# Designed miniproteins, single chains, continued (5), part 96

Each design is a single chain, and the fold is of that chain. pLDDT is the mean over its residues in the fold that is shown.

## One batch from the design tools (miniprotein)

Design m19545
Fold by ESMFold2-Fast:
Structure m19545 (fold): chain A 63 residues (1-63)
Amino acid sequence: SLDELFQRLVEALNARDPEGVAEVLEEIAKLTGDPRFRELAEKVRRGELTPSEAAAEVGRILA
């Protein structure tokens, strides 16, 4: 579920695991059909966004 994916996202952020953050964001993109989450995952993998910056962008998308 989406709630389970957001819990996994918080866990990856607390672990400071960029690859884990990117993997969860890809799963959120697949479940929601919103390509912005996939774009964030790609930027995190490329080191263009920190996990904290990605979390801020997720909050902006959900607002």
Scores: mean pLDDT 83

Design m19546
Fold by ESMFold2-Fast:
Structure m19546 (fold): chain A 94 residues (1-94)
Amino acid sequence: SKEEAEKVREEALKILTEAYKLFVDNYLKFTPEQREKAQKLLLELDEKVDKAVRYANEAIETGDPELLEKARKYVEEAKKILEQLKSMVDEINA
């Protein structure tokens, strides 16, 4: 449904916002090497969120359940990357 696709889009954007806040809030605590690794994770997460949003928008337009399922898959991939970033932040704050 359109409402489900809108919720998936909102979830994807929330993940992106959380990831960037986590990076910015801990920026000065990272070593240069950790910062480079975190930046690579953010780029991967950004690409997953971009795909999730695109497929969710297409699902809103077409009502195609396969596009909604693709959007959900990219949200789950973005969540896994966010958990990796959270793990890095936990390690530097240990």
Scores: mean pLDDT 89

Design m19547
Fold by ESMFold2-Fast:
Structure m19547 (fold): chain A 69 residues (1-69)
Amino acid sequence: MEEERNKKLAEMAKEAGEEAVKAALEHPEYVEGLVESALRYYRYAGELSGEEKELIEEGEKKAREALAA
């Protein structure tokens, strides 16, 4: 019921974060803004799924890789 909706939203938020990281790699001129958006999506996904620490750590790692590219 509500938990299933929250899981769906968490999956969608993580997907949006992954898309933002991909966009940052394709558009290095806008990397800072896209990385910021990606981190917000990963945090939101973590809060909804209860895996906040793990998803924030994953998002930060991907953000650092995009910024270093």
Scores: mean pLDDT 79

Design m19548
Fold by ESMFold2-Fast:
Structure m19548 (fold): chain A 72 residues (1-72)
Amino acid sequence: MREELEEMAERARAWLEAQAAKAPPEAAEHLREAERHLVAGLEARAAGDEEAAERHFARAEEHFRRALELIA
């Protein structure tokens, strides 16, 4: 399970990083914040802190939505 979460986090991180490299600077900042919170959420879940994981995932979603608004 932990290895699976680490693999998912690495894939998500690589994808967000690639998108940030192509995005305008303001959108790239939000994509990087989404990546940070996504990774933190997966780490919190692996540690058994589901409440912290949920908060981080919500923040990741918020930043991702903001980035999409800036790109669209």
Scores: mean pLDDT 77

Design m19549
Fold by ESMFold2-Fast:
Structure m19549 (fold): chain A 63 residues (1-63)
Amino acid sequence: MEKEITVAMGLMYVGLGNIFASRGDLETAIEEYEKAARLFREAGDEESAKEAEEKVKELKEKL
C-alpha cells in the first residue's frame, strides 16, 4: 500500500529527470533522479533505486 505509493512517486521523479535531461538541464535532472533513488530505497525497491543511481552517474559524467 504505502510502498506502492512511494514507488509511484519515484517513477514521477524519474519522469522529471528524463524531461530535464532531454532539455540539457543536467544538474536538475540529477537532483530528480537522486530523489527517485531515495524513494525507491524507502520502498525496498533496490533494483529501481540502482537504475536511478546509474542515471545520476551517467549524467554527472556529461557535466
Scores: mean pLDDT 83

Design m19550
Fold by ESMFold2-Fast:
Structure m19550 (fold): chain A 92 residues (1-92)
Amino acid sequence: GVEALNEGNYEEAIALYEAEIAKDPNNATAWENLGAAYYSLGKYEEAIKYYEKAIELDPNNARAWQLLGDAYLELGKDELAQEYYDKAFKLK
């Protein structure tokens, strides 16, 4: 769960990943990590946008596909979440 003390850590993490992306916008891992930070804040729609960027840069990243599924599941889009989980499984 997100606690007030953890929110400051996520803000710092976001700033770090945004700085990494500013240096290298093709760093798929930085986009994935930025998405994970927003997911941890409960900002699932924002997390999805960053995970989509990560898979655009590296479509073979099974973890990014799984994280997309997790975010869509949190938004109640179970069928779409299952589609992304199936994609992640096939890449494993």
Scores: mean pLDDT 82

Design m19551
Fold by ESMFold2-Fast:
Structure m19551 (fold): chain A 55 residues (1-55)
Amino acid sequence: MLSEEEILARLAGLSAAERAEIFDRVSALGKERGRAPTGEEVQEVLEEVLAEREA
């Protein structure tokens, strides 16, 4: 898993469109779980997007 610093650095390095995509997916996760998204959930979405990009 990525550190919090790595998550923030990767988010800052992404385009506005990519950040919007991540926020959309994170919002869906928070809705599914009935609470505000956590850093762990943000990391999960970020890793998914990065895996898709590298594949």
Scores: mean pLDDT 71

Design m19552
Fold by ESMFold2-Fast:
Structure m19552 (fold): chain A 57 residues (1-57)
Amino acid sequence: DKAKVEAAAEARKSEVAELLQKSDMEGLRKLAEEIRKQLNSKLSVDSVMFALVQAAS
């Protein structure tokens, strides 16, 4: 569900901002995979990463 992913991204936007500041793309991808698994989301990892970046911006 897109709304659940967006809510999770908003909740973790501070962590995402820190990863972006460090240019830690591997950490960002791993976080996106964890969120996707936790929510059992049908969205791709790339879509979850996009939502994380948007929430942190």
Scores: mean pLDDT 79

Design m19553
Fold by ESMFold2-Fast:
Structure m19553 (fold): chain A 86 residues (1-86)
Amino acid sequence: MTIEIVLRGGSTAQRMAALGTGVSLELLGAEVEVRVEGDTLTVIARGASPEAVQLALEFAEGMRRNGAEVTVERRGDTLLIEIRGP
């Protein structure tokens, strides 16, 4: 499965949390790519295990609890997590 985390805007703390999640996904065996384009931070994790998927979903819920607008969608073999700052 591929995980794609797209953070638009957000605080420095939110951006650091997204990057830290990317590092954790890589340590769980996924192939991680990070893109920073203006105000958008994208973390793509390919070959994600069920454990990596669970971690990404927990990250999404954490961001939602902290006031971010979060949308989680499954598109085929891709889990898309879109986050907009509070």
Scores: mean pLDDT 85

Design m19554
Fold by ESMFold2-Fast:
Structure m19554 (fold): chain A 66 residues (1-66)
Amino acid sequence: SVELQSYIEGGEVLEKRGEIQEKQGDLEGASRSYRLSSQAYRKAYELTGDEKYKEKAEEAEKKAEE
């Protein structure tokens, strides 16, 4: 579905944004991007039951706490 694709792509874009922000020293921006990435991957997991999205969400959540 368009909604599922949006969550997957959103999660990927936000994860990459967080990585860029972290490398640039924007730790607050990185934390926010990683939290939003985690939320997007959680939604993808809810829609699919696919454990890979649960794993991606947990990884992003850990990054947000750094």
Scores: mean pLDDT 87

Design m19556
Fold by ESMFold2-Fast:
Structure m19556 (fold): chain A 62 residues (1-62)
Amino acid sequence: MKLLIAKKDIKSSKKDQLNLKKGDVLEVLEEFEDGFWLVKNLKTGEEGIIIYHEDVFEEEEI
């Protein structure tokens, strides 16, 4: 299972993108093209899209 850990707070102005807090843990459900990933926030239970970047997210494979 692939997890992402948010390295900083993220505010989104888009309806389908998740707002995140530093330290939130996301389960990767599906990877799309151009760095768009469908994820589930394990703390809040919300599902939505993020834009992946290595400076924003830490990846962990379990």
Scores: mean pLDDT 78

Design m19557
Fold by ESMFold2-Fast:
Parts: sequence; C-alpha cells; structure tokens
Structure m19557 (fold): chain A 59 residues (1-59)
Amino acid sequence: APPLEELLEAIAEILRAIGDIIDAELAKERGDPNAEAKLKEAKEELEKAKARLDALEAE
C-alpha cells in the first residue's frame, strides 16, 4: 500500500488543480485574455496529478 502522506499529497494536488480550473473558467467569464492559457495549464496539471494517484494505487 502507498504511504498515507504521499496519497494525501496526490489527492491535495488533484483538488488544487480543480480549483485552478474553476479560477480559469471564472477568468474567462470576466474576459481575461490569459484565461484560455490558464485553463490549458490547469487541465494538464490535473492530468499529471491523476497519473500520480493512479501510479500510487498500483502499489
């Protein structure tokens, strides 16, 4: 089983990435010209965090 600390860190990373996606969507609604780039980065961060969690669950 993975160490609890690493599992919690991976979950925290996923939650932070979700928060970044929400913030980027709000920025888009407010007309921020950087919002699309922010959204792309946040989605890539979420994918990376999910991959880390999947790797830990495979242990």
Scores: mean pLDDT 83

Design m19558
Fold by ESMFold2-Fast:
Parts: structure tokens; sequence; C-alpha cells
Structure m19558 (fold): chain A 55 residues (1-55)
């Protein structure tokens, strides 16, 4: 799996807290740049970030 740093994950979580749509778009773009194009894996990561944003 591509390595997403702790700092990058925290930035995405904070973005989702402020603007969910922008955060989801940024996460999708990052995963695509890392070579992840599988929709199930992308959705799983977004759901993870949303869960962390709600905690």
Amino acid sequence: SPVISYEERQELIELIKKDREAGEEAARKLLEELGITNELEIQGFIEYLESEAEA
C-alpha cells in the first residue's frame, strides 16, 4: 500500500472537518497520484478519514 504520512492524514482529516466535499476531493486526488484507482479502496480511505473527523 502507498505510504501516506501521519501529517498528510491529519491535514485531510482537518480539511474534512472544515469542508467535507473539499476533503473528499483532496483525498481522491492524493490516492490517484499515488496510483490508487480502485474505487473500493478510495471509498474505504474516505470513510476512515470521515470517522476520524467525527471522533
Scores: mean pLDDT 80

Design m19559
Fold by ESMFold2-Fast:
Structure m19559 (fold): chain A 65 residues (1-65)
Amino acid sequence: MKEIFDEALKKAGEVSKKAQEKITEIREKYKDDPLKASYEATRVAVEAGEEIAKLFKEAKEKINQ
């Protein structure tokens, strides 16, 4: 149980880290266009959230059989 959840947390952390790095790059690239920076950053955040949700759903399914 805990191992499966810990693996999901680790993968979620990796997804979050990559998303944060990507968002930082977007904000630097579009510092003069905050609307475009916000749009692109939101898109990255949504995609990361969907991946994280899928990871936890799969982990929960494995734990619950």
Scores: mean pLDDT 80

Design m19561
Fold by ESMFold2-Fast:
Structure m19561 (fold): chain A 69 residues (1-69)
Amino acid sequence: MSEEELDREVAEALALIMEAIANWLASQGRYDEAAETYERAASFAEKQGLHDLAKRLRENAEKYREKAA
């Protein structure tokens, strides 16, 4: 499948870029958008086998979702 063609380094880079975007949204007070971006990044990281990163991203998603409420 096409997602299996992503090298680990490319997958890590993409997940980190998504994390950076989510961090920026959070810094702008856009907590709902930040939480959604962290959740998407976590799902992507998990599918790529990056479970330590995925766990961190999910924890941030939950944290900012609470702040958005």
Scores: mean pLDDT 81

Design m19562
Fold by ESMFold2-Fast:
Structure m19562 (fold): chain A 87 residues (1-87)
Amino acid sequence: MSLAEKARSLILRAARAFAEGNYEEAKRLLEEAIRLALEAGDNRLAAAGLIALARVYKAMGNDEEAERAYAEAAELGGEEAVRTALG
């Protein structure tokens, strides 16, 4: 399995943990996914992971960390900033 494929799998697992209210598990899975995406050179996938992580931080009440994650996502993926603006 490639690093990018593993990162994508972790993002999907994190989404499930988030839906179940397990924010701490979702955070850990997303932090690993972002690291793997960056190691793979997939900045778009890393940006997607950062947006998901920002949503987890917001759900936990960590607004400052959520804003930082959104800012990092915008810097890594200009296309992701456009996608966020469109919906």
Scores: mean pLDDT 81

Design m19563
Fold by ESMFold2-Fast:
Structure m19563 (fold): chain A 72 residues (1-72)
Amino acid sequence: GKEKLRELILREIALELRLIGLKFQLELLKEKYKKNPSEEIKKEIEKIEEEIKELEKELEELRKEIEELEKK
């Protein structure tokens, strides 16, 4: 059935929402850094940027799996 495809789509939505949240946090941290630059804020920015990159890679792999299933 299409159950596996639906599960993957729901996972994609969950990861996209998480990515939106992290990108929002990153923008807030960048604004804080502009107003009061600190090593602590810079490290937080780098950590969030790394988490975003990992999630974007996970989303790419998941989207490829969805596309392969949709071709049937």
Scores: mean pLDDT 84

Design m19564
Fold by ESMFold2-Fast:
Structure m19564 (fold): chain A 60 residues (1-60)
Amino acid sequence: TEEQKKKLEEMMKSTEREIARLREAINDPTLSELQRLFYENALGAAEFVLEKIKERLEKL
């Protein structure tokens, strides 16, 4: 439905912004090893979520 599509599009935009934020954070050369690990794991999770949102949008 149009409502489901709008919700998925909003989730997609939110997830894309989070990915961009995490990519910028990872590029900080002053990050500790542990901070880098947390950001890398968060980025992987966000990219997985984005993939699933795109799959759902394609099926609508």
Scores: mean pLDDT 85

Design m19565
Fold by ESMFold2-Fast:
Structure m19565 (fold): chain A 57 residues (1-57)
Amino acid sequence: MKTAGELSREGIAAFEAGDYEKALALFEEALELAKKENEKLAELAQARLEGLRLAAA
């Protein structure tokens, strides 16, 4: 099973590849998993998602 951290790293890789739709989906999945696992990871995933939305706009 993938961790929130692993999903966040995959999201960053997708973002760097220019696949913003895939990156956004991965970061959203990471945020959901992070809420279950660790509050700090949830905060990091939320910050990444905000940054991605700003970059995609």
Scores: mean pLDDT 74

Design m19566
Fold by ESMFold2-Fast:
Structure m19566 (fold): chain A 90 residues (1-90)
Amino acid sequence: DPERSLAHRQRVVEEARERLASERGLRTLEEVLEFLARQLGLSPEEVRELLRSDPLLARVLATGPPAEAGDRELQDFLLDAVLVAIDALR
């Protein structure tokens, strides 16, 4: 069911957006892109281009090397940020 799959994706993105806003204070697309840029060692413009050209690669880069116990929460926020940014740049 394409509509059910779309509703599920929208729910995941909205939950990610709420987590970023409440836990990291990231409320705007600009703040989300700056967060991703800092974590990936890129500029915000390079992050925008990466998300438009290869969203799967952006997601892989956000997971980075295997997260150690203390970094798992940060990796989860990086994935949330990628999902929110991809949705906003559609």
Scores: mean pLDDT 73

Design m19567
Fold by ESMFold2-Fast:
Structure m19567 (fold): chain A 55 residues (1-55)
Amino acid sequence: AAMDEATAEAEAILKGEGLTPEQFRNLAKAFEGSYETNGAPGNRALAERYRKLAE
């Protein structure tokens, strides 16, 4: 579910996973898609966080 995915990704951000910038961009796209589907602000916030990490 979207909440379960958001929780898991928040944990990944907090732990500072060794992801590449390309992987962070892919995660940002996934959460943008979730936000487009359900309009949940949390999904948008996570997408923006991952896009920032992909810089």
Scores: mean pLDDT 69

Design m19568
Fold by ESMFold2-Fast:
Structure m19568 (fold): chain A 71 residues (1-71)
Amino acid sequence: SAEKKIQKIIMEASGKISEALSNGDEKKAEEYYKKAKDQINSLDASQSLKDKGIKELDDIYKSITDQFKSS
């Protein structure tokens, strides 16, 4: 299902973003975030489902980046 594809994209992206930021690579983290957003937008799914997935991705990206900025 499209929901499962979106969840897989978010999970894979969050892992890669966290790893990049743990290495101090903010540019690489942003690249993974943008790639994941593009992947969600490219899916054959309703706009509402894509928007929900992108919001979840945005919230995760902000949470991870905020944690590394406070460290």
Scores: mean pLDDT 84

Design m19569
Fold by ESMFold2-Fast:
Structure m19569 (fold): chain A 79 residues (1-79)
Amino acid sequence: MLSGKVVDENGNPIANAEVSVSGPALDKEKSAVTDENGYYSIDNLAPGKYTLSISAVGYEVYVEDIVLNGDKVINVQLK
């Protein structure tokens, strides 16, 4: 499972941010949307390399190359 919290530069939660993961282990991109407290989770991810992308209206798109080897928590601050 990949999970985490998305916040702004002041630490306020960002709701309705789109969180997407893509990679060679996936036939299709998987996505989730942050809740009212800024939390997201994406389940059923095999170990491997992925690209994490987070987008929300009014913020710059966040992109990070990640390696999953079990459960991982990634907290992100959008700018």
Scores: mean pLDDT 83

Design m19571
Fold by ESMFold2-Fast:
Structure m19571 (fold): chain A 55 residues (1-55)
Amino acid sequence: KEEELREAARKAVDLYLQGKVGEAETLINEAAEKLGVPRDKVLEVFREELAKKLS
């Protein structure tokens, strides 16, 4: 499940960097619902993956 969460976060980062902010937000919300985790947990992983991509 943690690997699925991180994969979803990476896809959201790719969408965000393409300027598809709305699609990225939708994917984050869908990942939270599907994986049964709080949205803030998905956002935490998203921020980690975004930081790695920008470094």
Scores: mean pLDDT 82

Design m19572
Fold by ESMFold2-Fast:
Structure m19572 (fold): chain A 80 residues (1-80)
Amino acid sequence: SAEIEALRERAKEIKDEEVRKKVEEAIRAAEEGDREKALEIELELSVKLLEAIVKKEPEEVINDLALATGLAEEALRLVQ
């Protein structure tokens, strides 16, 4: 679908390789209809984002996790 392809293109903007792989996994889970997997990854990224904010990580790290969390949430919405 065009929406899944758009998410994959936007995921390439994530600078952290491990974070990007998690988002790609969430997008794949959404494409396969695996809602539970997509939700698990979205929650994991949301927790990492909150931890980065609380620890006052560099803005680049926080922005990367915010983008990742947003993309995982959009992927989850495409399943449901």
Scores: mean pLDDT 87

Design m19573
Fold by ESMFold2-Fast:
Structure m19573 (fold): chain A 66 residues (1-66)
Amino acid sequence: MREHIEAALEAARAGDVETARKHLQDALPYASPEAAKHLWEARQALVAGDYETAIEHLERALEIEK
């Protein structure tokens, strides 16, 4: 699960929206409710082209998912 969030974060940093969304989708079923909120916000930011906001939320999700 963390591996998918890390992969989504790397893809988002590279501007690869499709890869980031794929890994984010794979992480969602295994995330805690708190981390899932940040993953959903990251997904919305990716769709909007706001990669900085997406990266922030992905990093926050990783902090929650120790």
Scores: mean pLDDT 82

Design m19574
Fold by ESMFold2-Fast:
Structure m19574 (fold): chain A 57 residues (1-57)
Amino acid sequence: MTDEQARLINKGARKALDEKDPEKAYEIVKQSLLEAGVAPENAERAAKAIADYVASL
């Protein structure tokens, strides 16, 4: 993984944590991971985990 890919993922995660809507958090994380070159299956799994975390706050 490149430093740029890590930066995009971290940026998406921070933006998602500021979003109180789990569905929007899911979309933000999924898009950031896809832009970073993560496989769609892995991006969706990670996005669901973050959305579940946001829903638990």
Scores: mean pLDDT 74

Design m19575
Fold by ESMFold2-Fast:
Structure m19575 (fold): chain A 72 residues (1-72)
Amino acid sequence: ELKEDIEELEKRIEELKKEVEELEKELKEAEETGSLSEEEIEKIKLEIEELEGIIALLEGFIAFLKKKLEKI
């Protein structure tokens, strides 16, 4: 079942990467149009940073799990 757990985590990472891409697109449009306040822009930037941090942690965990699977 470790293999299924890895596949689920990889799928979650892809979903999170898609969320980051959409937020980056929203941020770019907001910066170009001036449609959002500076506070709202900073909130989106923080959300992107938080999601990127989660992705990095999950990628590290997957690498750990794959290395454990490789030793058996």
Scores: mean pLDDT 81

Design m19576
Fold by ESMFold2-Fast:
Structure m19576 (fold): chain A 57 residues (1-57)
Amino acid sequence: DEARKLYLRGIALILRGIGLKYEAELTGDKEKAEEGEKLIEEGKKLLKEADELEEKE
């Protein structure tokens, strides 16, 4: 299903983004923090699209 594929991709991006932000906090790498934040936002967008496709019940 299209929605399931978007959901899995969204989750994967969010997890990767969280990992990058965690590494950035440990190393002080601001570029990694920004990249992680962008991945999280992209993942959230995909999750919203998945929810809209599976919308109702």
Scores: mean pLDDT 81

Design m19577
Fold by ESMFold2-Fast:
Structure m19577 (fold): chain A 60 residues (1-60)
Amino acid sequence: SSAALYAAMEAEYEADPSKALALAERVGELLLEQLREAGVDPEAAEAQIREELEKVRALL
């Protein structure tokens, strides 16, 4: 679930910010695959994931 992913990212960020970014990138890849399987436009899915990763990067 999205809540579980968010909690995992917060835990990693508090422990080690560099690991939090790596976790966010991995989660982004998994979400992109899930969105592609759901039939979401690939370009739109990639843009959404990129926006979320930029938000994480801005916090570090």
Scores: mean pLDDT 68

Design m19578
Fold by ESMFold2-Fast:
Formats: C-alpha cells, structure tokens, sequence
Structure m19578 (fold): chain A 84 residues (1-84)
C-alpha cells in the first residue's frame, strides 16, 4: 500500500544521498551529477504525489523525509558541479 511506497522512497532517497556524497568525494563527470539530480527530482515528484493521495500521518512523515533527503542529494550534486 501507500506505506510501503513511502518506505521505498525514503530508502531510495538515502541511497541518492550516499551516492552524491561518494561522487563529490571521488570526483564525478557533469553527466553523472546531472543524472543524479534528475533522479532526485523524479523522487521528489513521486513523494509529492504520495502526499496529495494520503491522509495517513505516518505516510506523510515518510514522504516529507524522502523529499528532504532527495533535496540534500541535489545540494551535494550541485556543489560538486561548481567544482568542475
């Protein structure tokens, strides 16, 4: 149901943050960083749709957390892009 979708979005968002931190530390191509940003933006859109569909406060909290984590991944990737 929606709860499992919200959990999956949080896990995916955690993965994006880890990937962004690794790419920033090791160095990355502009294409790799832009792909990560697009993946994070897609996740934010999915989480926002879930927020519109749900009345469950647990699902809302998880969806909001997924958005926060995906936004952090974008910030890390944008910082890495500035160093190119």
Amino acid sequence: GLLLKAIALVLDAIGLVIEAELLKEKGASEEELKRLIERAKELIEEARKLLEETTDPEVKALAEKAIELAEKAIELAEEALKEL
Scores: mean pLDDT 88

Design m19579
Fold by ESMFold2-Fast:
Structure m19579 (fold): chain A 85 residues (1-85)
Amino acid sequence: SNPIQDLVNASQSFDPESQLLASTALNLYFLSRLYLNQGKYEEAIELLEEAIRKLEELYKRTGDPSVKRAIEFLKEELKEVKEKK
């Protein structure tokens, strides 16, 4: 299963503030991918780090394992992007 899709599915059951944190993190992640497609690695790194921070806030609120898996997935993405810089 895709950790991002799993997070999207899980977020539908969250409270409104946690849903906003999830949607904010996902928007930051998708924006980082657009910067990666343009070869703008520094901007992509900043957006990935901000997305991870929002997901860590979300995990503290929910304890949901889908959020933890999304954090781990984004941390691996961040590592790969830093290696291409």
Scores: mean pLDDT 89

Design m19580
Fold by ESMFold2-Fast:
Formats: structure tokens, C-alpha cells, sequence
Structure m19580 (fold): chain A 66 residues (1-66)
């Protein structure tokens, strides 16, 4: 389901952000955008590009609550 795909993308993105892997966070955000989380994905990309991994993790956790 789309929910399961979004959960896996968000969980992978959280791990990548915890490891400081910006490229992997951006890849996860792109997958979330394709799954319909366009606005959250945009904010995650902005946070990751700014090096704000705490904000990226916070936004990724919002996907898990849906």
C-alpha cells in the first residue's frame, strides 16, 4: 500500500538524517513526493540542504503519524 511505502521511505530517511547522509535524505524525500506527500517532501528537502537534520527527522516523523 502507499502507506507502507511512505512508512519505509520515512524510516529510511530518519536513519539517513541520523547518519548525516544528505543524499539519502533527499532520495527519501523524493519518494515521499511521488507518494503524494509533496509539501512535507519540500520542507524535508529544505531542512536537509540546510544541514538541519533535527528538523528533517521531525518532518519525517510526521509522515509516520498519518
Amino acid sequence: SMKEKAKKAAESGIKAAEEGNTVAVLAGARELEDLGFKELARKIQEAARAGNYEEAIKLLKEVLKK
Scores: mean pLDDT 85

Design m19581
Fold by ESMFold2-Fast:
Structure m19581 (fold): chain A 74 residues (1-74)
Amino acid sequence: MKVTVVAETKEKGEKAAKEYGADDVIISANPVAGTKLAIMQGADKIIIVSDNEKEIKEAVELAKKAGVEAEGIL
């Protein structure tokens, strides 16, 4: 199972990757754009890290509609 973290900063992404055992980290200022990239790269599960609840919700819904498991972290 390929687990990808999407985060706005390298520090947040690396912390989440260590906590969730992620295989890949995508750094993106836009969680929705980062989530689209993770889906395109074949992620089985996406952990979305952002301080914007609306963007987390949109990214999680996008992943779920694509058949990918997703979790949002504030």
Scores: mean pLDDT 85

Design m19582
Fold by ESMFold2-Fast:
Structure m19582 (fold): chain A 64 residues (1-64)
Amino acid sequence: SSEIEEIEKKIEELEKEAKELDRKLEEAIAAGDRERARKLALEEASLTVEILLLKLKLRELKRK
């Protein structure tokens, strides 16, 4: 497998984690748990940035 394949797999795994995190965030919002919602929102933001950086790296590797 290539570095490209490894990064694509990592992105797929992180996108699955983001989907789970979204559900937890919706639950916290529905429960009115503002502190938990804030924490989950920050975790989602961090994960979104990680996915973006991996996508940028993937783009660079494909364009040589």
Scores: mean pLDDT 86

Design m19583
Fold by ESMFold2-Fast:
Structure m19583 (fold): chain A 67 residues (1-67)
Amino acid sequence: MEALERELIEEGVPREVAERVAELEVEATFYRAMAAAAKSAGDEEEAEEYLRKAEELEREAERLRKE
């Protein structure tokens, strides 16, 4: 989280935006891990739902970076 936040600030992203992007990336990583766990357990529908949430968070983070 801190490493990504620092990198974004170095790229000229405001600190507040960098902090939010880092938070969204951490949440997306968590949902991707949950999706993998659900898929391993045979819960394909739940895995797909977690993956979609992760992708939504990743898109939000990317959108903030482009502002």
Scores: mean pLDDT 76

